# Designs tried in a protein design run: designed miniproteins, single chains, continued (5). Part 41

Each design is a single chain, and the fold is of that chain. pLDDT is the mean over its residues in the fold that is shown.

## One batch from the design tools (miniprotein)

Design m17404
Fold by ESMFold2-Fast:
Structure m17404 (fold): chain A 108 residues (1-108)
Amino acid sequence: SIVDKLKEIKKEFNKRMDELLARVPPELQERLRAIKEKINKAMDELIKAVEQGASKETLEELLNKISGYLDEALRLLREAGVPEDLIVEFARFKVEFMNKLYELVEEH
């Protein structure tokens, strides 16, 4: 089901964020953890919205919210001078993650 696929994507997101948290300075960990929690809450809202048959407009608003939080994380990493390779890897992850979410919402 779409719900099962969204739950799998959420698990992969959390794995990648935990790997990132392990590699960043302690000063960034609290801010990145707060962003991770906001994304998890938005993912839970997206899952619930799909289960309840919410409008495409509602789903798109939640996707925009998730994308915005990922952009906030990327900006934070760039401003903090995190190694470029890690920034590029995270930016690629963002594109792949968001594309998977967009495809599932379009199938709905």
Scores: mean pLDDT 86

Design m17405
Fold by ESMFold2-Fast:
Structure m17405 (fold): chain A 104 residues (1-104)
Amino acid sequence: PPTPQALLLRRAQEVLAATTDEDAALDALLALLAAMPPGASIPVALAGQQVLVSRDPTREQYQANVERLKELGASQEVVDAVQAMVDAGVSSADFLRGLAALLR
């Protein structure tokens, strides 16, 4: 049988693929990150899109997220706040929580 960690990873991916609730998606992403081993990256389906989720993102991966926010038309205040999180070297979990708060 699968390990408890493997079951949590599978369940989080299933919730992410099926959910349209942003709070449920955030909770599932945070559970996924907590269950991932250090340095791991896994593809996840989010609202019909394939997204690569990294437990320990590189500086370049974080910077790519900032550029994506600019492409999506985020305000300069949101871009500056996200850039400050990147420059502070926050964890993936704290980055996701901060992003969710800024985009509300």
Scores: mean pLDDT 70

Design m17406
Fold by ESMFold2-Fast:
Structure m17406 (fold): chain A 60 residues (1-60)
Amino acid sequence: SRYEELIRKLEEEKRLVSEQSNAMLAKTDDPKKAEEILKQRDRALEFLDNKIEEYREKLE
């Protein structure tokens, strides 16, 4: 159940990351900064997805 709680928090974190990245993109007129925001978002989401998968495996 501890891993289930951690998974829920990570899923909530993914939503927050997406929302924050969209807000930053809306404030950015620089294509270079937009590219970096998208790369950081993608890396963060991949990291969170890998952690979720790791915790799901521990539940089995």
Scores: mean pLDDT 84

Design m17407
Fold by ESMFold2-Fast:
Structure m17407 (fold): chain A 109 residues (1-109)
Amino acid sequence: EVKKAAEEAIKAAEELIKLALEMVKTGEKQPEKLEEALKRLEEAVKRLISVSKDEKLKEAARELVEAGRELVEATLELVENPEDKEALLRFIGALLRVIGAILDLELLI
């Protein structure tokens, strides 16, 4: 149950990363798709928190949602301002944060 919920949260985060990278690569604004991917991640994390009694796992799950929200914001900013080097650095930082949160969660299951 816990492992399956964690795997679903990781999968949702990976889909969010894939969509963010696609938007940055194409320059196409699809904020509704990013928001739906974030919502799926939030719902998967909520399920994980509800089935887990492990406080470290719950903390890692909350970090994954916060990292996902930062990635959505950074993606939309970079797509609006593709020549802004600071926006690019924020996007790279947000992407690495989500990857780190996925790895932390994988180590706990």
Scores: mean pLDDT 87

Design m17408
Fold by ESMFold2-Fast:
Structure m17408 (fold): chain A 84 residues (1-84)
Amino acid sequence: KSIEDFSPILAKTSELSPSQKKVLDFLLTIPPEELLKLSNREIGKRAGVSQSTVSNFFRNLGLDEKNKMDLVSFVIFLQTLKSQ
């Protein structure tokens, strides 16, 4: 996916609640492949938030929780921006 595909999602990250920002920060610390093995409950546990917060995070960003490849692609995009 191009940078334009994630630009609106990236803009929305500035509007995330403090709890949702913990989810984002956690996703930036793990290898993208690890994300394929994690449930929303496990993401919440590792980020220190509820499973509902994780679900709301994905919903607010317009990401499909059932499509783990979209999540992996988004995380790779964010990590690529950090390396620039």
Scores: mean pLDDT 72

Design m17409
Fold by ESMFold2-Fast:
Structure m17409 (fold): chain A 58 residues (1-58)
Amino acid sequence: MTPEEIFEAILNGEVDELKKKLDPETQEIVEIMVLVLEENEGKESTKEAIRKKIEELF
């Protein structure tokens, strides 16, 4: 699974399949990213921060 695929899944809220392939700690990080994106109404700066974090982790 590429960082790009992970980022797209988070943006679309389609994280169920993604979570099945991740350990529990990484699942929590992904859930937090989705919540942050929702709370910030998908702002471009928030999307960029999430993309960079995914690239660092994966």
Scores: mean pLDDT 77

Design m17410
Fold by ESMFold2-Fast:
Structure m17410 (fold): chain A 84 residues (1-84)
Amino acid sequence: MKKELEELLKEVAEKEAELQAEMAKIDLSDPKQQKEALIKLGREQVEIAKKLAELYKESNPELAEYFEKVAKKYEELIREIEKE
């Protein structure tokens, strides 16, 4: 588990660096590109939260449920952004 969490944190850092490089190419004055960037960020947060929930499901079920709720909140946020 601890080693899997460290690997996940490494993956998150790599994805953040990749996202920063993509964001640097985006014209943030363009509302469409801004929305697309926010949706992409939200989807990555959902995936991370779901992976954390799976990682903790056997050792700490309460913490796993917490991360499942976090993922659901980000999914709701993405839907609101897509609706606009």
Scores: mean pLDDT 73

Design m17411
Fold by ESMFold2-Fast:
Structure m17411 (fold): chain A 98 residues (1-98)
Amino acid sequence: MTTTITTEQEVEVDGKKGVIRAEAVFDSEKKTVTITLTKVSGLEDGKYRITVTVTFADGKTYKATLVAELKVGDSVSITLKYDTTAAPTSVEVEVEKL
């Protein structure tokens, strides 16, 4: 069974505003989460360090960091494994320009 958490976050880097959508699809049977990050609008083109933090109802957190060049409409995906049976509660995205 899959659970999906979608969040759109307004970010501002170097005076440029943008929107990043994170769609996290949790597969509780495989104990994996696949997070698709989409640049919806704004931000300058270039390389960004993106950190994704997933939190579960038991307080456990899992982080992944990736470097990507995203144009508006582009997506990048990362898959994480987790070891909890608790329900996912949140997905947070942090962006840093390189």
Scores: mean pLDDT 82

Design m17412
Fold by ESMFold2-Fast:
Structure m17412 (fold): chain A 85 residues (1-85)
Amino acid sequence: SQPVLEDLELSPEELEDLRALEALYQQAVAAIKAKDWARAAALWAEMQARVEEMEARYSPEVRELVRAMRALAEAELEKLKAAAA
C-alpha cells in the first residue's frame, strides 16, 4: 500500500524529510535495476544517515513510521538484488 503521509499531522520539516527518504529509496531501486551496486550502497548509506538524524529530532510516532519504512525498504531492496543477480 502507498504511505498515507497526507493523513498524518506532520510538520513541514517532517514531511520534507519523509519525502526525501522516499526519493532516496526510488533512486536505490533504479540503481539496483541498473546493477549499479556502488550507487545502491551509497544511497542506502544516505538513507541510514537521514533516519538516524530524524530519530534524534522527531516524535515517537514519526520515529516508528520511519523505522517501519526502513524495514520495508530493506526487504524490497534485498528482493530486487536477488532478482537482478
Scores: mean pLDDT 75

Design m17413
Fold by ESMFold2-Fast:
Structure m17413 (fold): chain A 80 residues (1-80)
Amino acid sequence: HLGPELLTLQSLLRDAKVPQPVVNALVHALSTLKLSDGDAALLAPHAAKILKVIQDAREQGQISDSLEFLASQVLKIASQ
């Protein structure tokens, strides 16, 4: 049931100038609930920017608390 929210998140990240491979890495991790070393390496340099986009989107009601929580956990693990 994350499909429409993931499409919204992808659009917001593109508008924020996050590179497409990084967007794809996040979507893959959120869809599979599995973070590969390659996806983590792509996400880590952009984690702070992605977190800000997600937080702003949640505050505007564009994404759910559940999606914000899952994405924040993925980014936290990627940044370790």
Scores: mean pLDDT 84

Design m17414
Fold by ESMFold2-Fast:
Structure m17414 (fold): chain A 63 residues (1-63)
Amino acid sequence: MEIADFIVSLGDGVKSVAASLAYYLLSKKGYSVEEATKTIVSTTNLSEEEARRIAEEVAKLLS
């Protein structure tokens, strides 16, 4: 699955922003999934569980 397809599949603006942020942090900043999760939680109203799930899915798509 392409990252764009994943973002569109979320159907929620906040989750789509979180997925885009995860992509930037993981692919451009070299963050770990844990570091990306913490950043998403601090910048959005998503739970740690939801943020981690999004970061993990983006990391899989980057593999």
Scores: mean pLDDT 78

Design m17415
Fold by ESMFold2-Fast:
Parts: sequence; C-alpha cells; structure tokens
Structure m17415 (fold): chain A 94 residues (1-94)
Amino acid sequence: MKELIEEAKRLAQKLLDEAQKEGDEFMVRIARDILEDIDELSKLPLTPEAVELLQRAIENLRKALESKDKEEKRQYLFDARMDVNAAVLIAKKA
C-alpha cells in the first residue's frame, strides 16, 4: 500500500516537472491537483475499491509519461486525476 502511494507520487512529480519545463500551465495545474489528492489519500484508510482506482491512476500516469503525443498525454493525465479523486472520495466514505 505505502509503495503504491510513493509510486503514484513519483510519477505525478515527474509529470509536474515536465509540464513546468514545457511551460504548460494547464498540465501543471492538473499534476498539482493529482499530487494534492495523493497526499490526502496517504492520510486515509484505503478500501479495496480505492486501491483499484489508485492502481488505475498509476497506469494512466505511466502512459502519460510514455506518450509522445500531447493530446494523448493530456488525456491520460486527466484520467489519472479522475481516478485519484475518485479514490479519495471512496476512501473518505470508509
């Protein structure tokens, strides 16, 4: 569990660093939102459903980092943001 939070944080930080270097303020905001939700999630008890969403977010973050197409990268980062946000909402209900 701790390893999943650390991996998600590591991937989101790399995407934030990349977006800052490219001057993409929109991507910077999304990456920061993801990092804030990961930090919140780290303070909550994780249900199996929240773990599945976190794993999906990690996969989307990896795909975003690997993508050379800006639109695909943006879509994967958006999907990761939705997954992490959903994980936080589900974990808060537990």
Scores: mean pLDDT 85

Design m17416
Fold by ESMFold2-Fast:
Structure m17416 (fold): chain A 87 residues (1-87)
Amino acid sequence: DSEEKKNKELEEFKKEFSEEWSKFMAEIAEKLERLPKDKQDEIRKKLTEKGTEYQEKLNEALDKKDIEEAKKILEELKAWVEELIKE
């Protein structure tokens, strides 16, 4: 029961994270569509490279069931993406 409850909380967090990330990326995609194609490709490449690094850190936090650390990583990633789009 205790372990099952923790697993359900983790799955609920993953669903919330997925929804929040999808919504955030939809907003980023809208901003990208306003940029020239070359700039879009450059930003997408940087997102892929940095996204891989953050995905690894996020997976480590989730494997530890450290929801607080996972939230912090998500916030840092979102802040970095927002700065990337501004520049």
Scores: mean pLDDT 78

Design m17417
Fold by ESMFold2-Fast:
Structure m17417 (fold): chain A 90 residues (1-90)
Amino acid sequence: TLARYVPMENTKVEAKKGDLISAPVTIENTSSETLDVIAHVKAKINGKVVVDESERITLEAGEVDSGHVTVQAPETGEHVITVEITLEPA
């Protein structure tokens, strides 16, 4: 049992061009041990990748780490925000 991404439903947001949209992200260590992982965070708006970052994180046993990814609306209207997190051993 390793750390896992806890998926949220795709967020549909009405926004005006240039607005900042905050998408929630959560990862959880369900194991009984501290885990060092590399989190690959990819955020898409309407299927286009706008965030593609990696960082090393340490998750204590049972830790739930919650944060946000901010994306900017490219146009006025409804947007589908998708956040994908892939975890691998550090």
Scores: mean pLDDT 76

Design m17418
Fold by ESMFold2-Fast:
Structure m17418 (fold): chain A 96 residues (1-96)
Amino acid sequence: MTYLVVATGLSREDAERLAAEAERLGGRARILDGESTTVVASGLSEEDARRLAREAAERGGAAVIVNMSTGEMEVVGGSLEQQSEAVTVAVRELRK
């Protein structure tokens, strides 16, 4: 079973660190440039997804954890605006 993490509201440096950590854990990561920097990390275990989401929240961002088998989403940290952005990106990833 694989999980997706979308983290937003991060600095470019923090986004790059989070993306590198996701890849080290055996996942895949992409950085999206926009009004804020967003990281999309996929192919993660539940434990690794929760760890990355917590780290994003600790750095002042918001994260969405997605169970790729059920589509269930959990939102962690950040402002309501950051949470809304992260959910929007996660929904787009699920439609692919």
Scores: mean pLDDT 82

Design m17419
Fold by ESMFold2-Fast:
Formats: structure tokens, sequence, C-alpha cells
Structure m17419 (fold): chain A 71 residues (1-71)
């Protein structure tokens, strides 16, 4: 397994850290899009449950990214 033992970015060559940074930037950009679409769908009317669902979706995508990098 290629990523065994590479637990933190500082353990990786610079190119691998840049790749990881790019992946995080992509996920962040997608999360910004989700927030904008949520604002459009629920302008000033979002319930706590709806906000919690949005946060859950964002956290799930971050979790998927971490699993992808460490699989």
Amino acid sequence: RGLVGKRRPEDWPEAERERLDQRFAEVNAENVKKIKEFEKKYPGKATDEEVARLIGEILREIGDLLLEEFQ
C-alpha cells in the first residue's frame, strides 16, 4: 500500500503535499457552491435541521477525501 506510514503532509515529498493541497482546495470550492445553493433554496428561512443537514454533507465530503487519500 503506497500511503502506509504517510500520516501527515510533512512526511510527504513536496509534490505530494501540493497534490493534497489541490484536493482540499477542490473540496472547499465545492462546499462554497453548496452554501450558495443552500442560500438560494432557503433565503432567510433555513431551519436548524436544514442547516445541520448542510453541515453533515460538508463533513461527509471531507471524510470521503481523507479516506481517499489514506486508502
Scores: mean pLDDT 67

Design m17420
Fold by ESMFold2-Fast:
Structure m17420 (fold): chain A 89 residues (1-89)
Amino acid sequence: MSPLELAREKLDQAAEAARNGDGDTATSYLNQAAIYMLEDGLSEEEAIAFIREWTARAVAEIPSEKAQGDLRLATNQAISVIRIASEKK
């Protein structure tokens, strides 16, 4: 399985965790997805754009305000992980 395919699985798991009220697990999965995107060779800008686009779509499909908030928070933390990993040459 490619790192990008693994990233997609982790994003799906993050959305499910958020729907189940588990924001901490959603954050863990989004962080894992971020690392897999970078391992697949995505740039910082590409990985951030991918996660932001995915989050906007996932949030639009989730009716729970709490789950939407948990996904947005998890996404912001994953973006921080991407930025930190990309700063270390």
Scores: mean pLDDT 84

Design m17421
Fold by ESMFold2-Fast:
Structure m17421 (fold): chain A 86 residues (1-86)
Amino acid sequence: DREEALQALEQFQQSWSQLKKEIERMLKGDTETAKKKAEDYLKKGQEYLDRILASSVLTPDEKQSLQQLYEQLKNDFEEAVKKAEE
């Protein structure tokens, strides 16, 4: 239902924040591990996003905001990984 979908979204955002902190720490010592974790999380995030966007309980505005948020986070992660590799 809608409440479960919103709770899942909140959990996803919290997990994303925690992973960003871990990646920032790893970029100082292990770039290869950081890159792998970022790629794995982005893949899982995309799969989760696709499932949420297929849901009938979210409004079009909520779906658009979620899509934009995911794209911003994906770009931030890709840029951070590239910077660490250089």
Scores: mean pLDDT 69

Design m17422
Fold by ESMFold2-Fast:
Order: structure tokens, then sequence, then C-alpha cells
Structure m17422 (fold): chain A 81 residues (1-81)
């Protein structure tokens, strides 16, 4: 069985790759998988911080994709609160 930590690491890596490739759909799908798993909800604020940093200091990430993904994550976090 895959642990929650291993699953999160896989999905966080997928988000990072999608941001570098400018693939908003793929990044959203990875966030949806994290949001659908209650064991991973505690990690969503960490992803938000990373996206905020990518928007402020875009080092190798697509800023527009990062901004749209951040907005999407903020909407999901509001619904989960």
Amino acid sequence: AVSALERFTELAGEIGRALREGDLERARAAIDEIASDPALHHALPFIRKELEEAVRNPRGHDVEVARELLEYLEELLAKLA
C-alpha cells in the first residue's frame, strides 16, 4: 500500500512538473487528488505557500499557470473549511 506521505510526494512532484510545463489541467488534477484524500488535507496549506512563492519569485515556473492554480486552490480550501 502507498503511504499518505508517498502519495503526497508523488502528487506534489506532478504539480511541480505541470507548473514547469505550463500544464494547468494536469496541475489541477493533482490538486483535486490531494483535496479528495482527507489524509492529505493538512498538506494543502504547504502547496498554497509554494504557489504563492512561485507567483512572487518565478524561478522556472509559469507565473500565469501558478496564479490560476493558486486561485483554484484557494477556492478548494474555502470549500473545505
Scores: mean pLDDT 79

Design m17423
Fold by ESMFold2-Fast:
Structure m17423 (fold): chain A 70 residues (1-70)
Amino acid sequence: SPLRDQALLTAQSIAAMDEQQIAARQEEAVKQGFITQAQRDTTLAIHQLVQRSIDEGVDAILARLAAARA
């Protein structure tokens, strides 16, 4: 699905950013009135969730690679 592919690419882009960079950019957006504090908190929570999902996926790939080399 194009929507799922787009969401995955967006999630990977968010996860690739440093938490500090995301926090700083979101704080600037709140100060400029583009988003609310609640929207900022939601974005940071999504980043943490996506990062956990990627870390778990990487661990699974590394385990499979190790098993294949044995």
Scores: mean pLDDT 71

Design m17424
Fold by ESMFold2-Fast:
Structure m17424 (fold): chain A 83 residues (1-83)
Amino acid sequence: SEEERRKQIKEALEEEAKKNKEEIEKLEKEVEKDPEAVKLIEEIMKKTGLSREQILYAYKKIKESNPEATDEEIAEFILSLFE
């Protein structure tokens, strides 16, 4: 089911964020400097229930695979996985 898939994605993101804590903390420091990025993360958190760390890990992986994607496109992709 889609609900089961969303739960599995959330759990995988949580585990991976914990394994990559140092990289996520670095990314969080960079994001804190950008008010628009902070707003996007807060919106995703509200709509999906994901933690900041889960969102940052997803962002990192999506951006690595799609370097030309905008922050808005990445946010929309993450939202689509949980809607």
Scores: mean pLDDT 81

Design m17425
Fold by ESMFold2-Fast:
Structure m17425 (fold): chain A 117 residues (1-117)
Amino acid sequence: STAEKYKRLAELLRRFLEHLIDQLAAVELARGAPREKVEEAVRKARELAREVTELIAKGDLDGALELAEKALEEAEKEGLGITADVARALRDIVTALKERHDIDAFIAQLEAALAAA
């Protein structure tokens, strides 16, 4: 069913975003960013990933996009680079989902990416 596809997409996307957040944090720490600042950005990015993927699981793509756009503006104002990068990725993914309506293709791509990691 469409509802099962959105739930599966959300589960895969959440796992993908967790890996992305960890990689972005490692890059920032390697560049000499303060650990406490990186930890704050990681925490906020993980909260955002959870909230947006929960909306996607419910099929609320409009709500997911609105939350991602608001989070992007807030993260840019606060200088939270990791959070801004995650919010931008979520905005772009949700926009593509709304335009293409090809949930099966997104699921297949995320499954392949996670299997290769």
Scores: mean pLDDT 87

Design m17426
Fold by ESMFold2-Fast:
Structure m17426 (fold): chain A 85 residues (1-85)
Amino acid sequence: SLADILRAIGLALRGIGLEFEAELLEKKGADKELVEKAKEAARKAVEHALAALRDPSTAEEHLAEAEKALKEAEEYLKKAKESLK
C-alpha cells in the first residue's frame, strides 16, 4: 500500500540518520563496540525498509523488522552516549 511505501521510506531515512549519529559519537570518543553495534542495527533497519519497498507481499514483516532494528540502534546509541569520557 502507499502507506507501507511512505513508512518504509521514513524508516530508511531514520536508519541512515542513526548511522550518521553513531559515526559522530565514535569521533567524540564513545565506546567503539557500542558504536559498531548501533551502526549494524541501523544498517539492518535500512535493509529491511528497502526490502519492504521491493516486495509488497512481505512488506509488513520487513517493516516490523526495520522498526525493531531501529529500536536496537537507539538503545546502543544511548549506551554509547553514556560511555563518553
Scores: mean pLDDT 88

Design m17427
Fold by ESMFold2-Fast:
Structure m17427 (fold): chain A 69 residues (1-69)
Amino acid sequence: MTAAELEKLSAEEALYELLLTLSPEDQKLFLEWLSTQKFESEEEEKAFIVRLFELTQRQPLEVALKELE
């Protein structure tokens, strides 16, 4: 899955695809982090998911999440 392909999906579908690229340990970390976040819109959530996916191609999830705080 590429970032461009994720942009074609709904926020829910993009989240699911992102989770599939992560290890079980990273999936748990991400979901725990996500539960503390509040998005104002579905568009904001989707933009965040796409950006996070791009960062995780270059950096570990923990570093990517810290950059997006």
Scores: mean pLDDT 77

Design m17428
Fold by ESMFold2-Fast:
Structure m17428 (fold): chain A 86 residues (1-86)
Amino acid sequence: MAAELEALPREERIRRLTEMLVYSEIQKMRGVVASAAEIRRTASEEERRKAIERVLEELRRLLPEADPEEQEILRGMIAILEERLA
């Protein structure tokens, strides 16, 4: 996974990291450990929307405290998530 992300273009890496954050939030909301494949298959539209909203809130909270390089990544993630909510 990590090695695969390093081989991807920056935009695709940001997209993959964003997807992973959403899956992690769904796991937290369910209170269980599940594979990304299981979450992709079983997650409802409502669960995905709530996870996206929670991840957006966390990323926006982290943004002002991040270094400039991290801020670029966080802004990319925020843009992807905002587009998915629209």
Scores: mean pLDDT 77

Design m17429
Fold by ESMFold2-Fast:
Structure m17429 (fold): chain A 73 residues (1-73)
Amino acid sequence: MEHELLAEVAEEAARRVTGESREGLRELAKLARQGAPLSVLQQKEDELLSRASLEDRLAVQEAAARVAARYAE
């Protein structure tokens, strides 16, 4: 479930960005769907965010909020 949630967030964010950020987010989603350890996923996310523009970082935050809202009980 956690891996599915991370994959959905990354895929949602990838729709809002272009270029290298989009490619990196797609790779993160792929790793999450393959069941990569959370530590590996966190490292990949940190790497992407460290290189991302402010706009790309905001897109990731918006995607996370939207996905979280869909899973709110």
Scores: mean pLDDT 77

Design m17430
Fold by ESMFold2-Fast:
Structure m17430 (fold): chain A 72 residues (1-72)
Amino acid sequence: MTEEEERERARKVVGLTDEDYEAFENILKEMRKAMEKADEPLRKQLEEEYKIFRESLIDPEVVKKKAEEMKD
């Protein structure tokens, strides 16, 4: 199963709206842009944070908590 498939599965389990899912995708896109513009050592830090955030999106409980935070 790909990370994209696992994120889609987590989204369905939590019952996220399309808008919430797009917000998470936009965050990942902004993180990728930041990584491309950053010089070391900041780039390595951003790459690690990107990995952690991306992996967290496959956990339904983490996704649910993030969606609740975005609502506020």
Scores: mean pLDDT 69

Design m17431
Fold by ESMFold2-Fast:
Structure m17431 (fold): chain A 97 residues (1-97)
Amino acid sequence: MTKAERLALAASAVAAVGITLLNMKRYDEAIEAFETAAQLSREAADIADGKAGELYRQSAELFEKAVEAAKNGDYETAIQYAKEAIRKLNEALDALK
């Protein structure tokens, strides 16, 4: 597993925890989780090439949108963006097999 793949896997796991925290009404902790997932996805995108790099970049942008939605109190939209970001991370990881 490459460093980019490890970062992407960590981002997916942290984002899943963020969704759980949001459902538990732990909004500040959920926002921090999505910010962390965005940062990890951005770092993965910076070191990955090709289709995987583009998918990691798209995931980072979606996590950034999830952070913005959550900060605005739109928690349903935040969950939708986070789920789509996780889907793109998983697509990138599967494409490397």
Scores: mean pLDDT 87

Design m17432
Fold by ESMFold2-Fast:
Structure m17432 (fold): chain A 57 residues (1-57)
Amino acid sequence: SAKEDAERALEAVRRSTDGAAMGAALHELGKAVGKKVVVDPSTITKEEAIELAEKVK
């Protein structure tokens, strides 16, 4: 379900250690909740990724 997909994607953001993984997880979270999420994987920080995920979910 969308809620389960969003929770899995949010957990992936929390577990990711690099910008590419965080960007991919945020993109999947956006798809799961029907929102467009665009990030630059070369500049995104862990803190920014978590904050953005909390706003999107």
Scores: mean pLDDT 76

Design m17433
Fold by ESMFold2-Fast:
Structure m17433 (fold): chain A 76 residues (1-76)
Amino acid sequence: MEEIEKKTKEYLEKGKQSFEAALAAVRAGDHAAARQHFLEGVKNYNKAKSLADEETKKEIDELFQKAVEEIARALG
């Protein structure tokens, strides 16, 4: 259980960092870098969800939705 919790947190942290990097890239006008960072964020969030319980999966979905909304807003 502890190992799974640690891995879930690691993937969530990586996903969050990737989405923040995507947002920064969009704001800098680097749409190619933004796309790559966004895809890495999706990949890490999906890995976190695969390890998470039902309650944590809902929290991850909320975090993902917020990240998508922020990036969409930055895109225009």
Scores: mean pLDDT 82

Design m17434
Fold by ESMFold2-Fast:
Structure m17434 (fold): chain A 83 residues (1-83)
Amino acid sequence: MSEKVKKALEYEIEGSLHLMAGTIAKKQGDTKLAIEHYEKAIEYFKKAAEEASKEPDDPIAQAIKKASEQAVEYAKEKIKELK
């Protein structure tokens, strides 16, 4: 695995952790904390997609980019639901 693909995966993992934390905060009624975590998830998934885009011919990088871009849209929708 290239360093760029490894970094993309690390950012995707961080984004996923914040997505889960946002969902937990939402279920507990902490709307402000939920939004903060979803915003951090968006930031990390954008970084993951950017790093993955540097290895366009790598199928793992292609998968990370697509998943991360979809996760950004999902997190944006979750923020809209809370406002």
Scores: mean pLDDT 87

Design m17435
Fold by ESMFold2-Fast:
Structure m17435 (fold): chain A 68 residues (1-68)
Amino acid sequence: SFVDEVAKRVEALRNSDLSVEEQRARFAELVLEVSARLDTLSPEERARVGELIEDLIRWLTARERAAA
């Protein structure tokens, strides 16, 4: 499912050896893909994808603050 695809991509980003800048670029790509498919998702899938994206935003924000 698309939700499983998003979850795997989020986990891959969190476990990546990429720089914060590269992780932000990958996150931006993921957000664009999610936005493009949003209208095709059920309300339940939309809610779950939203949670995954919010969790990733919080993680990246904390990581950027730690790097500063």
Scores: mean pLDDT 82

Design m17436
Fold by ESMFold2-Fast:
Structure m17436 (fold): chain A 125 residues (1-125)
Amino acid sequence: MAVRTSADPNVLAAMAEAYMALIDQGGIPGRIVVTLTFDKSKVDVSKLPKEKEFISESKAYVVIKSKVEGDKVLVTIEVSVVNPKTGEKAVSPDHLLLAAEEAIDYVLSLVPVEPVRVEAEVEPL
C-alpha cells in the first residue's frame, strides 16, 4: 500500500513524513517518488534533464524525469532499493531517504525557484 502526502515548499519534510508514515504502518520502504511542480514561466526547462538515471553513493537506483504539462513543469524523482533493469537490490531501505535527499538537492540546484506543489509517495518493498 502506497502512502502519499502533499506539502507546500518543504520538500524534505513532505518526503520524511511519507517515509515515517509507511514505517509506522509496519511497511518496509522500497521506493520513494517525489513530484515537484513548477511554473513553466519561472523555469529554464533546458537545464532540467528530460531523463537521467544513476546509482547514488548509497547504491540506490535513481531516476529523474522532467515533463512540460500545459503551463507547468513536472519533475519526478524516483528512488528505489531494487534496480528495475537488473532486479538487483542496490541498497538497504534506510538509505533510500538519503538518496532521495541528494536527488532533490540536485534538482533544486538547477531550478532557482520554489516549487508550487510538492508530492511525496513511499511504496513498500
Scores: mean pLDDT 73

Design m17437
Fold by ESMFold2-Fast:
Structure m17437 (fold): chain A 97 residues (1-97)
Amino acid sequence: SDAAEAAGLAARERHAGRRLSLAEVEEGARAVLEALLDATAARGTAEEIEAARAAIPPLARETAEALYAEGGAAGAAAEIAGVRAALEVQLAERAAA
């Protein structure tokens, strides 16, 4: 979605110069993964949803470490803000359809 791409870019620009610790980036990644799981939960069994939720903490940590290695505190902060903003637009578009 062009709107999701635009929202992601705008969020990265709005958060330019902000720095987050590795733990704060991990919490941001966890929030994004939880929101994505909640949006798709109706498609899975209770067992599948439980397994997916149990996978979130290690995936959030790995994602945060990868973002921090690539862009440091500022780059990781901007990327998490961008992904979150783009996801919010995509979920709103899906809910409106």
Scores: mean pLDDT 80

